# Designed miniproteins, single chains, continued (5), part 77

Each design is a single chain, and the fold is of that chain. pLDDT is the mean over its residues in the fold that is shown.

## One batch from the design tools (miniprotein)

Design m18843
Fold by ESMFold2-Fast:
Structure m18843 (fold): chain A 95 residues (1-95)
Amino acid sequence: SLSLNLAIAYNNLGNALKSQGRLDEAEKAYREAIRINPNFAEAWSNLGAALESQGRLDEALKAYDEALRINPSHTKAIDGISRIVIPEAVRRALA
């Protein structure tokens, strides 16, 4: 459908913006993809990654959780949650 194609286009725009370090603009593009298609697990996961890159960890977890609600085997969202829930002492050791 046109709406599905538009959601995909916004997700792809978000990916391009994120690769340029334009995290606020990437977030807006992913949120627009989600507004058009709320069941777009990849867009939710990409939003989580953009929020994680900004240090907005609680918001990133919510976005990753939504991706997993839609697709329980979404590896990118599972990896994101795993990174965030590692104890702070371990995260400092890995930094």
Scores: mean pLDDT 88

Design m18844
Fold by ESMFold2-Fast:
Structure m18844 (fold): chain A 98 residues (1-98)
Amino acid sequence: DPEQIAAEAKRNEEVSRILRELQKKYPNSNFDESVVNDLLELAENSNKKELAALTELLATALGRNELAKNAESMSEEELLEIIREMLQHLLDLLRKAS
């Protein structure tokens, strides 16, 4: 199915892009499930600006463009909660892509 293949390729490219940017920021990470856990721990120790930036980055990679645009208007608690949800979704996508 050409449409399904194209959609999957685009999603995989977006995931690869975010993982590449995360690898540059966290060079000691192995680009596996440990990276997701490291990002969650980092998020819990981040300020509001860092949480908003991480939310925008993850939301964009996952195709949640409206969430990405609204990240700066959210509270630290809302940002941390949505980051946890998005990191779980990213973990599931990583497992599916392998």
Scores: mean pLDDT 70

Design m18845
Fold by ESMFold2-Fast:
Structure m18845 (fold): chain A 83 residues (1-83)
Amino acid sequence: MSPRELFLKHAKPEDGKVTLEEAARAAAIVAEKFFGLPRELAYRYGLEAAKEFDKDGDGKLTIEEAFRAAHRAIGRALLEVLE
């Protein structure tokens, strides 16, 4: 299963959108399985990145915004682990 496929399996989009918490959890699972990152660390970074993309404050992201948030979160978590 690719990182994108695993992300979508756990993000569970509804009406073309995912909640901030689902996006963060899906990103954390991808970060753990493909990058060996601590899940709790990746989740915290994922939630903060998801909030940054939630421009209308509805607590939801489009699938495209969720992917961008996941990429940002995984990058930040990698930098944290690398000191």
Scores: mean pLDDT 82

Design m18846
Fold by ESMFold2-Fast:
Structure m18846 (fold): chain A 68 residues (1-68)
Amino acid sequence: LSREEVERIVRAAITLLKDMGFSREVVRAFLLAEAPHLSEAAVDALIDAIEAGASQEEVARLLLELTA
């Protein structure tokens, strides 16, 4: 994933979960579609970080680490 793709994916995931109030299941499906090489555990870690109030920059860093 490029930096721009990571930033786009993270912003969309935060918007879906925090602003639009979609369920964890919807956000998980979105993340797996955008980053199909992520494990279920990695996707759950990203969603947990967003629910904990992590910033967009923090979540983007986590996604980059999980895809390395």
Scores: mean pLDDT 83

Design m18847
Fold by ESMFold2-Fast:
Structure m18847 (fold): chain A 60 residues (1-60)
Amino acid sequence: SEAEAQADRLYQAAIELDKQGKYKEASNAYRLAATYYRQAGNQEKADEAISKAKELEKKA
């Protein structure tokens, strides 16, 4: 679905931002990815994305 495609793009962007040490931006990207994964009906990936966002928020 379009929602899942958008989530995948945001998830990949979050990985690259994390590699750059941009923890706040990466966390925001993971949270947006989670929203789109929920719209796509993929709760498992949404929960994973939120978990990653929370881990990065501890580093900020």
Scores: mean pLDDT 88

Design m18848
Fold by ESMFold2-Fast:
Structure m18848 (fold): chain A 82 residues (1-82)
Amino acid sequence: KPTEEEFEREVAQALLLITAGILKIDGYEKASEIVKEAAPKITDLEKASEFTKRVLQAVDNAKSEEEAAKRVKEIVDETLKS
């Protein structure tokens, strides 16, 4: 049976991959790729949840794919420094 830590890590990874999928469906291919590259480095469920919330809000407020990608990269950098 998976440990609590393994379960949380798997849920965090699933959440991040779902987030990347949502971005891709919405036409934010670059932002989706940035999330996918960062996903293996975000193993904590609380951080993954907050990251997902920030990413989706930033993309919703972006006026272009390039702006969305820039904002998502900033969120990745902040999350990985924490």
Scores: mean pLDDT 83

Design m18849
Fold by ESMFold2-Fast:
Structure m18849 (fold): chain A 86 residues (1-86)
Amino acid sequence: SMAERQAAIQKRRAELTKLMDELRALVTQKLKKENPDEEITESKIDAKIQQLLSEIGDIKAGDVLTPEKYKEALEKVIEHLKKELG
């Protein structure tokens, strides 16, 4: 039904939001570790996320991303950062 499809879309968006929040937290930790005396701005965090998604998540500029491929890329980058920061 349409209601079940809407619920599935909302659940997927919530999952992606949670992964992005975790990624932002890990990127913030990495930037603090690399440059502890520098102010960490949202633009610096966003730029680092885009770099890591390109280099580790295999997301290229202009790629048509499915939610599944985007989730896989986010999880791959998060796992890499956890290993680097742990």
Scores: mean pLDDT 80

Design m18850
Fold by ESMFold2-Fast:
Structure m18850 (fold): chain A 55 residues (1-55)
Amino acid sequence: EEKEKKSKEVLEKKLKELPESLKFILEATPDEEDVEELEKEVEEEKKKIEEKLKE
């Protein structure tokens, strides 16, 4: 793929259900560019999850 469809929607679902599993995948990501993009998505979704959990 050319990073124009990083499947953010899928990432959001996984982050909400399996945030720890997603972090593990990010750590093992071979591509630095994908890591930065995924990290940004994870951070955004993590904030959403934390906010919902705090509620």
Scores: mean pLDDT 59

Design m18851
Fold by ESMFold2-Fast:
Structure m18851 (fold): chain A 96 residues (1-96)
Amino acid sequence: LSPELEEEILRAMVLLSLAVAVVAAENEGDEETAAVLREAADRVTEALEKRDYDAALEVLREARERAVRLASPELAAEIERLLENAIALIEKAKAE
């Protein structure tokens, strides 16, 4: 795959994880957690567009910490899993 296509796939996968987390929060009626995740999606999009993996990782780690504090235990566990997957994808891309 071309580097450009690999970057597009990375961005799509990371943003999909955040979108699923937003929907999970919205389905629970947790608009505060959903708002945190939407803000994180916007900031991660900007960071990945600039190929600033460190900034993207910082945003995801901050969003994970905030969401886990705000959400119910079940929702928090789901969001943590989704954001940890997104973090792992970016860490792998940064290492390569």
Scores: mean pLDDT 86

Design m18852
Fold by ESMFold2-Fast:
Order: sequence, then structure tokens, then C-alpha cells
Structure m18852 (fold): chain A 70 residues (1-70)
Amino acid sequence: PGEPPEDPSYVPSEEEQERLRELEEKAYEAGVKNAREFGEEDEEVLEEFGEKAKKATRHNFLRRLRQRAG
């Protein structure tokens, strides 16, 4: 069950890309929501939290693919 992806170029499959997109959407919304719960009301700060959550989710997803490949 620990087989590497089709290519060692860290290119996700269509299914993985769809999963990643869903995770990114949820991460962005969760990031914004969490920042608001922290009392942040600045739109720029809210966007940064959303963007950071989205990027972190992408990085973690790719990192897991790398761990499986290496």
C-alpha cells in the first residue's frame, strides 16, 4: 500500500488534484474563519490567513507524496 506515484516529478493525478482543490477550499475557509474567531477583522489579515492555510495544505499534501516516493 506504499507505492509511489506514477511519476517521480511530484505531479498529482487528476483524483489527487481534485482532492487537493477540495482541501485548499476548506483550508482557505477554515483559515479565514479561525482568524475571525481570533478577533481579526482586517480584510488583508483575513486573506493572509486564508492564503497561508491554502499554501500550507498544498505543501503538506505534496510533502506526503514526497515521503511516499522517497
Scores: mean pLDDT 73

Design m18853
Fold by ESMFold2-Fast:
Structure m18853 (fold): chain A 55 residues (1-55)
Amino acid sequence: ENKKEYLKKEVEKFIEEKGVNNITKEDVENLIKELNLTNPEDKKFVRDYIFEKLT
């Protein structure tokens, strides 16, 4: 499983645990910190994927 597949699964779990209507900007930034993402591309991918799932 590549890193993008891993990040997608972690985002999906995060959304299921929080509920789509309860996700805040702070929650997104906390997920990025918990996943130990330092690469700007990975951070952008997670933010964009969450946004895609919420819209």
Scores: mean pLDDT 80

Design m18854
Fold by ESMFold2-Fast:
Structure m18854 (fold): chain A 97 residues (1-97)
Amino acid sequence: SARVIRATAAASPEETLASLREAMAGADTTKLLPNPRFRDGTEILWLGPEARAVLVTRPDGSQEVLSYREFAAMLGLDPGALRRIVPAEPVRFVLEF
């Protein structure tokens, strides 16, 4: 059975991102489903509008949570372009592992 980790949206995207990083540090993330893949085998999971963040899984199995700003910088893109994919609305966040 999947374990559910619940994160409530913090007052800021940075606080929400820190809480997600802490929640994932002790959890089995192998049950999270990746969305897109890059050519090098890097996988991305969108963490929802409130988090304004993505989970990045690299080909070596390492995982990190990046804000949309950090992810946009990695891709050489404007952060606003990524935000248009997912509306930045306040929402309760749930991760399943």
Scores: mean pLDDT 57

Design m18855
Fold by ESMFold2-Fast:
Structure m18855 (fold): chain A 55 residues (1-55)
Amino acid sequence: SMEERVRKLVEELTKGLTPEQKEALFALADGAIRLGESYEDIVALLKARVEELKK
């Protein structure tokens, strides 16, 4: 399912981030899925957010 693909992606992207940052990324991903965003758009959104968190 898309939810399983997105969950696996969030786990991969949040390696080395704090538990609070990981929870925020899961919440963002869940919101995007509920809004009907494509997988490709969700990937781009999550990657952009991770880059912001690394600053």
Scores: mean pLDDT 84

Design m18856
Fold by ESMFold2-Fast:
Structure m18856 (fold): chain A 57 residues (1-57)
Amino acid sequence: SDVEELTKIPGITKEMAEKLVEYFGSIENLKKASVEELTKIPGIDPATAEGILKLLN
């Protein structure tokens, strides 16, 4: 599942992964998002957002 895939990223909790999937709808949409958009999710700072996008792309 998209949630399970995101929890493989260091620093991403299951709760954060669920919020990311809920907000963006899918990992495919998340890959197209900017660091600024990801930081709008509670608990995600710019460094975490960059790490997510780097590992997904």
Scores: mean pLDDT 80

Design m18857
Fold by ESMFold2-Fast:
Formats: C-alpha cells, sequence, structure tokens
Structure m18857 (fold): chain A 86 residues (1-86)
C-alpha cells in the first residue's frame, strides 16, 4: 500500500515536471498573449500538482495519489495540445 502510493506520486510528479517543461517552452516561443497566459496557468497547475503529490505521500493517501496522477495526466495532455497550437 505505502509502496503503491509512492509509485503513483513519483509518476504524477514526473508527468507534472514534463508538463511544466512543455509550458515553459510554449511561453518562450509564443508571441500570442492568450497562449502565454495559458502557458503560465499550466505552469502554476504543474507546481500545484507536485505539492499535492507530496502531500498525498506524507499522508499515505492512496485515493488522493490516484486523483493527483489523473490530474497530472490531464495537465500533460493540455500542455501537449497547447504546444501543437504553436
Amino acid sequence: MMEEVRELVEEAKRLAEEALRIAREVMRRSTDLRTILRAIALQLRAIGIQFEADLALRRNDLERAREVLEEARRLLEEARRLKESL
């Protein structure tokens, strides 16, 4: 159980870090204000997901770890779509 929470949290943090990397790339390459603002919002959400992942691990909260992983997957999909719009 504890091992499962750790694995979910590590995966969520990895996905959030990749989303953050993509969002930063979009922000550097875009000249469109709306795209830049979306990239900033994705960066803030990625930071929030990393924080929530650490919190789920500290509390050994399996359900929250699963939710955070799902949020991280959705965030990465949004970041990739935003990059494709460049």
Scores: mean pLDDT 87

Design m18858
Fold by ESMFold2-Fast:
Structure m18858 (fold): chain A 109 residues (1-109)
Amino acid sequence: GSDLADILEGMARALERKARTYRELAEQGVPGAKEHAEFYEEVARKLREASQAVKEGNYDEAARILQEAADLVRKKAEEFKGKNPRLAEEYRVLADSLETLAARVRAAA
């Protein structure tokens, strides 16, 4: 329903704000900031696609997109486990949230 679409759009906006912050850090020459900006932009795009699918009543497609996003974020968390534990934890929490939303969207179908 509209509530799920609104939640997904809210999360997309939050990730777009994070991406903008990393873009600003990249302009200042901070190593890895461009990669993080691009990654948050990609996840935000998937959240907007999932929101649109929910608005169209395509709950199975929305759940598929959210699970794909969760899998990408989980892979990123694993990549940073030994390199940046704080960032790895942030990605793990985001992956868990996306998996919970995917399950909730599937239950709404």
Scores: mean pLDDT 88

Design m18859
Fold by ESMFold2-Fast:
Structure m18859 (fold): chain A 71 residues (1-71)
Amino acid sequence: SLAEKIREALLEALKDEPGVKEEVIEEISRRAAELLEQGKSPEEVARELQFELAGLISVGEFREILERVLE
Protein backbone atom coordinates (compact mmCIF):
# COMPACT_ATOMS: atom_id res chain seq x y z
CA SER A 1 0.00 0.00 0.00
CA LEU A 2 0.99 3.67 -0.25
CA ALA A 3 1.18 3.90 3.56
CA GLU A 4 3.50 0.85 3.67
CA LYS A 5 5.84 2.40 1.06
CA ILE A 6 6.00 5.68 3.02
CA ARG A 7 6.59 3.76 6.29
CA GLU A 8 9.49 1.78 4.77
CA ALA A 9 11.06 4.95 3.32
CA LEU A 10 10.76 6.77 6.68
CA LEU A 11 12.27 3.82 8.59
CA GLU A 12 15.24 3.83 6.18
CA ALA A 13 15.68 7.64 6.45
CA LEU A 14 15.53 7.47 10.28
CA LYS A 15 17.51 4.21 10.73
CA ASP A 16 20.40 5.97 12.54
CA GLU A 17 18.12 8.03 14.84
CA PRO A 18 17.95 6.57 18.38
CA GLY A 19 14.58 6.30 20.12
CA VAL A 20 12.33 6.77 17.07
CA LYS A 21 8.99 5.12 17.90
CA GLU A 22 7.61 2.79 15.22
CA GLU A 23 4.06 3.83 16.24
CA VAL A 24 4.83 7.47 15.34
CA ILE A 25 6.28 6.50 11.94
CA GLU A 26 3.23 4.31 11.23
CA GLU A 27 0.79 7.13 12.12
CA ILE A 28 2.69 9.73 10.01
CA SER A 29 2.80 7.28 7.07
CA ARG A 30 -0.93 6.52 7.32
CA ARG A 31 -1.89 10.23 7.49
CA ALA A 32 0.45 11.14 4.61
CA ALA A 33 -1.05 8.37 2.43
CA GLU A 34 -4.60 9.60 3.22
CA LEU A 35 -3.71 13.20 2.31
CA LEU A 36 -2.02 12.14 -0.96
CA GLU A 37 -5.06 10.01 -1.86
CA GLN A 38 -7.22 13.13 -1.29
CA GLY A 39 -5.21 14.84 -4.06
CA LYS A 40 -2.81 16.93 -1.98
CA SER A 41 0.74 17.44 -3.30
CA PRO A 42 3.83 16.08 -1.50
CA GLU A 43 4.68 19.71 -0.57
CA GLU A 44 1.22 20.30 0.98
CA VAL A 45 1.31 16.97 2.86
CA ALA A 46 4.81 17.63 4.27
CA ARG A 47 3.73 21.10 5.45
CA GLU A 48 0.51 19.79 7.07
CA LEU A 49 2.52 17.16 8.96
CA GLN A 50 5.40 19.51 9.89
CA PHE A 51 4.75 19.39 13.66
CA GLU A 52 4.60 15.57 13.73
CA LEU A 53 7.88 15.55 11.74
CA ALA A 54 9.59 17.98 14.15
CA GLY A 55 12.76 16.45 15.61
CA LEU A 56 12.59 13.47 13.21
CA ILE A 57 13.05 14.71 9.64
CA SER A 58 12.86 18.02 7.76
CA VAL A 59 9.79 19.03 5.75
CA GLY A 60 12.00 19.12 2.63
CA GLU A 61 13.36 15.59 3.13
CA PHE A 62 9.85 14.25 3.81
CA ARG A 63 8.56 15.94 0.63
CA GLU A 64 11.36 14.20 -1.34
CA ILE A 65 10.41 10.83 0.21
CA LEU A 66 6.76 11.32 -0.83
CA GLU A 67 7.82 12.32 -4.37
CA ARG A 68 9.97 9.16 -4.69
CA VAL A 69 7.15 6.92 -3.38
CA LEU A 70 4.74 8.35 -5.99
CA GLU A 71 7.11 7.49 -8.90
Scores: mean pLDDT 82

Design m18860
Fold by ESMFold2-Fast:
Structure m18860 (fold): chain A 63 residues (1-63)
Amino acid sequence: GPELEKAKAFAKELLEKEAKFVLEANPDATAKIEEVDENTLVLTVTVGDKTVTETLDVKLLLK
């Protein structure tokens, strides 16, 4: 519904903010945000040979 779509947009914005922070500190890094299901977003950041993932449950952002 509309609330879930707004929560998803907000979650994506939070992950994009985190990605931007990492990329500003590490210009050679890459960042990718993926929707793995209707309620889950994953941020993947790679710097050289190191990869870090963060998972966000969109339902935790609903009031």
Scores: mean pLDDT 78

Design m18861
Fold by ESMFold2-Fast:
Order: C-alpha cells, then sequence, then structure tokens
Structure m18861 (fold): chain A 75 residues (1-75)
C-alpha cells in the first residue's frame, strides 16, 4: 500500500510538471520542468524496483529542481 501511494504521488507530480510546462512561456523554466519530469520518472522506476537508496538520491535532486522552478515561477 505504501509503495502504491508513493507511485501515485510521483504520477501526480509528473502531471503537474507537464501542465506547468504547457502554460509556461519561459524556455529556462520549460527546460527545468523537463529535467524534473525525467527525475520523477526515474524515481518511479526505482520505487518499482525497490531501490530505495537510489530513490532518495534522485528525490534530493528533484527537490532541488522544484526549489529552482518555484523561484522562476515566483516572477
Amino acid sequence: ELKKKLLEQLEGLIKQAEELKKKSKDEELKKKLDELIELLKEAKKLIEEEKFEEYEEVLKKAQKLIEEIQELEAK
């Protein structure tokens, strides 16, 4: 159940990033959103494979990108 909930959360974040990319005119923001989407897809695969240590490293990278995206979006 916990694994299923994590996968659902990752899918939700991917969809949100894709929607934000469609609405954005900022090429830098779009590029960071693409990188975030790829990291979230990688994190999903790692959860499916039960590679939790690699998942944590990917999640840290994704969180840093989310912070950068939030800074760009705040304009």
Scores: mean pLDDT 80

Design m18862
Fold by ESMFold2-Fast:
Structure m18862 (fold): chain A 63 residues (1-63)
Amino acid sequence: SQIEVKPVTREEVEELARELGISPETLEKALVGLSLGLSQRRVAEISGISVGTVSYIRKRFTK
């Protein structure tokens, strides 16, 4: 099955964005890309962040 991202609150987005040193808008874009089943590389491209950061976001919100 494809990786599914849990629904997140604004507060959770802001907290994780602060941890990662990115904007909440960038994190939201990455989460949307992951929820659509895009690859980590593709999500990194559309969000303007590293593949490693996308991998961390994915692990944080996966089961």
Scores: mean pLDDT 74

Design m18863
Fold by ESMFold2-Fast:
Structure m18863 (fold): chain A 85 residues (1-85)
Amino acid sequence: SHMDQRRQMAARVGQMRMQMSITFSDVQSDYRQGKITRQQGIDRINQQYQRVMDMIDDLSQYDINMGNEMRRDSDDRYNDIINTF
């Protein structure tokens, strides 16, 4: 059903969002320790952010309001971390 697919997609987006937070934390730590360049950090953040956006686009076909809310939250998280560099 659409509800079951929506729950599965929401769970996947939740997992991707958690992975995004882990990636952001790891990138910030690596950058502070001089292990990566600023550009390498930005590239890793952008790659993870794009994966989350692609997943949200899929979710939006089932629930446009939930997709829009998740997009805004992900944009806010991205802007917060990118401003750290």
Scores: mean pLDDT 80

Design m18864
Fold by ESMFold2-Fast:
Structure m18864 (fold): chain A 58 residues (1-58)
Amino acid sequence: SPEIEELRKQLLERFEEARKRAEEEAERRNLSPRQQQILLDSLEGVETMGLTVIEKIE
C-alpha cells in the first residue's frame, strides 16, 4: 500500500541519519575501526528487523 511504502521510506531515511550520528559518536569516542564497524553492523541489524516487520504487514 502507499502508506506502507511511505513508512518504509521514512524508516530508511531515519536509519541513514542514525548511522551518520553513530559514525560521529564513534569518532568522538575514538573507537577503533573494528569497534566502529561492530556499532554500524548492530544498527544495520535493527534496520533489517524493522524492514522485515513492514514486509510482514504487506
Scores: mean pLDDT 80

Design m18865
Fold by ESMFold2-Fast:
Structure m18865 (fold): chain A 68 residues (1-68)
Amino acid sequence: KGEELAKALRELAEQAKKAGDEYTAEVYERIAEALEEDPKASEEEIAERAGVSKGMVKAALEAAKKKI
């Protein structure tokens, strides 16, 4: 579910922030927000809403899937 992926992305954002990687944390947070607004959004729609590349969305979602 997109809601579970959003939670995993928020956790990854917290980990990145603790590691000092503020940029990666921000990317994960923006993707999580896009999924919270539309859990059925396509990778392309998430990329547009989050203001990141489609490749970054794919990488983030793959990392989130590994966590759940």
Scores: mean pLDDT 82

Design m18866
Fold by ESMFold2-Fast:
Structure m18866 (fold): chain A 58 residues (1-58)
Amino acid sequence: SEERRRERLEREIELGVRAVEAAVNLTVAKKEGDEEKVKEYQERLDRITEEERRLREE
């Protein structure tokens, strides 16, 4: 339905924004040599990527 397509699009946009935010934070952490933050933001990106994959399979 149109409502389901809109909800999916809104979710895709939300995930995209979160992915960009995490990627920026990951880049900053890498430049600062903060290995703990690098691990945290990489794991966050991996989770967002998995959510995007699942959303596309719907």
Scores: mean pLDDT 84

Design m18868
Fold by ESMFold2-Fast:
Structure m18868 (fold): chain A 70 residues (1-70)
Amino acid sequence: DKKFEEMFKVIKEAARKNSDEPEEVIEENAKKAVEAVKKALEKAEEAGLDKEEVEKKVEEELKKLKEALK
């Protein structure tokens, strides 16, 4: 959950930097994005993909997004 909480924060910051959307809209969109990632991880595991490998890719993308916010 800490990982998804950090992801939520990073997505919100990226949305704030890249759009003039109200905070409420940014928060809702970030929440939906985190839920989509959770569902994608569950689906990947059910499809026989390595859940750890999928999570690692998500973490790499999160790190890139975080760097882009500097």
Scores: mean pLDDT 73

Design m18869
Fold by ESMFold2-Fast:
Formats: sequence, C-alpha cells, structure tokens
Structure m18869 (fold): chain A 84 residues (1-84)
Amino acid sequence: MEEAEELRKKGEEYEKKGDYEKAGEHYMEAGRLYEKLGKLEEAAEAYEKAYEIYAKYLGSDHPKAKEALANLVRVTLKIIDKVI
C-alpha cells in the first residue's frame, strides 16, 4: 500500500512541476500496484489521472493515453462486475 501511495504522490509532484510524462508514468505504476493489491477503486483513479495527463499533453491518440484508457476501462468493468 505504501509503495502505490508513494508513486501516486510522486505523480502529483511531477504534475505540479509540469513534468507530465513522468507524472503519467508514476500514476500508471501506482494504478498497476493498486490493481495487484485488489484496490480497484484506487487503481481506476490512478489510471484516470494518467489518461487525463497523457490525453491533454500528448494527445488522446498517443499510445500512452490509449494504454491508460484501456487500463481504466478494464478496472472499471471489474468494479461493475463485482456489484449486483
């Protein structure tokens, strides 16, 4: 948990510094760790942040933006599937 939380915080720090590529990478890594821990809501939030950054600064058609969106959709569907 501490590792995923730390990566999310570093993503926020890079975002504030305007280093959007590093911000996105840290949010993606945080999302992957949250997903491995079964923290699907936190994973979705991290992937959403990565997608927003990549889409805004690199373009929504950029491979990194598409990967973040795919991960966000996958995790969101897992959340929905567990709710009746």
Scores: mean pLDDT 82

Design m18870
Fold by ESMFold2-Fast:
Structure m18870 (fold): chain A 76 residues (1-76)
Amino acid sequence: MEEVKEYIEKAVKAERDAGDYERAEKIEELGKKALEALEQGNIDEALLYLGQALSLAKTPEAREYLKKAIRLAAKS
């Protein structure tokens, strides 16, 4: 879980560093929902939220971090 959170935070930072604060905020919100779903044992719901975040991500860095988060969440 902590590694999933770290990759989500890195993805959010990458979008903010690119100047897209609105996109970064949406990814952060979806990431929080994904972490909440993982805490409840709902892996399918977590993967849905992370997939939505990945679809919003514009920077290659954010996309790569969200892919890592998805791979780790799927192992939970």
Scores: mean pLDDT 85

Design m18871
Fold by ESMFold2-Fast:
Structure m18871 (fold): chain A 57 residues (1-57)
Amino acid sequence: GERGLRVARRLGRAMARGADRGEELARERGLDPREALEAVAEEMAREVRRLLAEEER
């Protein structure tokens, strides 16, 4: 229903924010491509977990 679509859109935005943060960290620290990918994945996962926890409130 409506709530499901809202959560999906918010998850998409959270992943985008995490990717942006991961890219920033990779650029600032001069990370190798693999390390940059790991940083992006970690920040995306962090943002998604935070948003899902908020949906329980």
Scores: mean pLDDT 80

Design m18872
Fold by ESMFold2-Fast:
Structure m18872 (fold): chain A 97 residues (1-97)
Amino acid sequence: DKKRQEAIEHYLEGVEAERKGDLEKAAEHYKKAVEKAKEAGDYLLAASAALKLGEVLAKMGKTEEAIEYYKEAVENAEKAGDELTKRLAERNLEKLE
């Protein structure tokens, strides 16, 4: 599935950008990963990418956007049966109150 491969590629580029401290670039790539994963119906990848996007947005002070992507991470994790990603996103939501 081309869309799933594109989602994986953007996810990995987001991880690399985050490792380099480029939060803006990481957010761009994770956002594309969420979009492509959702288009592919890959809820597991969509949840993981949304969690990473929320974390990066929170580090950038974009709290309202971070909350929305943590909620998307919970929703997609529930669809995927990914209890770990769901609980991580819920814990991050609790920290933002």
Scores: mean pLDDT 90

Design m18873
Fold by ESMFold2-Fast:
Structure m18873 (fold): chain A 72 residues (1-72)
Amino acid sequence: SSSEESFNEPVKLAEEALKAAKEGKKEEAEKLMKEAEEKLKLLESVAPPSPKLEEVTKKTKELIEEAKKILE
């Protein structure tokens, strides 16, 4: 469903950002991190609190932080 796709989008973008960071593609990684953060913020603003939202939020933030560490 579109709702399930929306929940997974921030995590997917963050995973793509981490992959780009590991490959030294700094500009692509930064772009994907921004997209992941924007999609997560949108999801948090429209979705009611749930265990699934908490899981997605935590995983997305962890992946973004790992990508940032690699690009440092």
Scores: mean pLDDT 80

Design m18874
Fold by ESMFold2-Fast:
Structure m18874 (fold): chain A 77 residues (1-77)
Amino acid sequence: MTSDDYFEQGLAALEAGDYESAKKHFEKALAGYEARDPTSQKTADALYNLGLAYKLLGDEEKAAEYFARAEEVEAAR
C-alpha cells in the first residue's frame, strides 16, 4: 500500500467522521512522504490533514503543532 493510498483513505475517513482512522491513515501517509521528500507538497498536505484530524478529536495542542510543521514545509518550498 502506497502513501498516496493511505492519504486517500485518510480523506475518506475524515468525510465519514471517523477521525481516529483518519489520524492513523494520515500518520502512515506522512511517514512515507517524509521518507521520500520532507519538503514536498504531499508532505505539507499530510501534515495539515493530520493537524485537522487532531483538531476534530479535540487535541488543539497537537493540531497546532502539525499545522506549524505544515507551514514550515510550505515555506521551505
Scores: mean pLDDT 85

Design m18875
Fold by ESMFold2-Fast:
Structure m18875 (fold): chain A 65 residues (1-65)
Amino acid sequence: MAAARERAKLLIIRHMSAILEETGKADVEEVERALERAAREAEAAGDAEAAALTRAALAALREGR
């Protein structure tokens, strides 16, 4: 759990940095939508571990604000 949360925070920071570099701004709402979509796709694929990790990343995004 703790390791997954730490990795999720790093993933959020990296994703926001990539968006900032491409668009000139960090759009947190866009990052949230991307993570929500990724979680949904993992659930549809039956990948419970990937879904849980993506949910943790979403939670870390809120904590990082």
Scores: mean pLDDT 66

Design m18876
Fold by ESMFold2-Fast:
Structure m18876 (fold): chain A 76 residues (1-76)
Amino acid sequence: MLEELARELARRLSENARALVLGMLEEAKDEKQLIEVIRRAGELAGDEELARRLIEAARKDPEKTKEALMKALSTA
């Protein structure tokens, strides 16, 4: 589920990396920027497959994916 993927990403990121990614998400205005943020977050987390699955979710529903990621990163 999308929320589980977002929480797993948050758990794999350090506190500093979570703050950085959250800031980038807040500034992401469109789907292309959101996908770039997710790609960078995946690199920081060391989990390419998790990033790929989140990018697929963002392509289907960018608004819902951004919301899930912001919620997970702000509460982790």
Scores: mean pLDDT 85

Design m18877
Fold by ESMFold2-Fast:
Structure m18877 (fold): chain A 65 residues (1-65)
Amino acid sequence: MEEAVKALKEEFKKRGIDITEAQARAIVENAGIKTPEEAKKLVDTIVKMRDGSLAGARAIAAALA
């Protein structure tokens, strides 16, 4: 879990998005992510949609869990 939180935060940071550890943890919990690899897949999926739709991103995060 902690590794997935770090990976999510770092991947978003690489895309110019700086989120807090608490926000990253909430995303990991909502998506059911347990590994850094799953966190990277989530970020890739969000970027692929790139529409900026938070609702769409949340739906995909839930599907990846």
Scores: mean pLDDT 71

Design m18878
Fold by ESMFold2-Fast:
Structure m18878 (fold): chain A 69 residues (1-69)
Amino acid sequence: SLGEELLRAAEAGDTERLERVALELASTAPSSQIPALLQAAGEAVRAIRAGDVEAARRHVRELLTLHEQ
């Protein structure tokens, strides 16, 4: 699933994969949810770049919760 791929990307620190999978997820989301999903993805990328993998995982979980709504 795309959610599993996002978590794997965050755990691996793979910002390129995380951004790509997040965009695929956003493409299936209602237009009203897209800004929040992209913001959460951006926060996850920033956390990875800061070396904070735990924060990146938290932001990915928030993104997945938004997608499930």
Scores: mean pLDDT 80

Design m18879
Fold by ESMFold2-Fast:
Structure m18879 (fold): chain A 55 residues (1-55)
Amino acid sequence: SDELEEIKELIIENALENSKLSEEEIRELVEKGMKAIEEGNEDEAEKYANEIGEK
């Protein structure tokens, strides 16, 4: 969905400004996190969110 894609890009952009990770690493983590949320795996989604924010 277009709205979800726009939200994803905003999250990636914001993470790039606050994270030490590369754009490629952040994009990978965001995609994995969103996929985990869609699959109902909240624990996995939280792990990826923490990786983005902390590392």
Scores: mean pLDDT 74

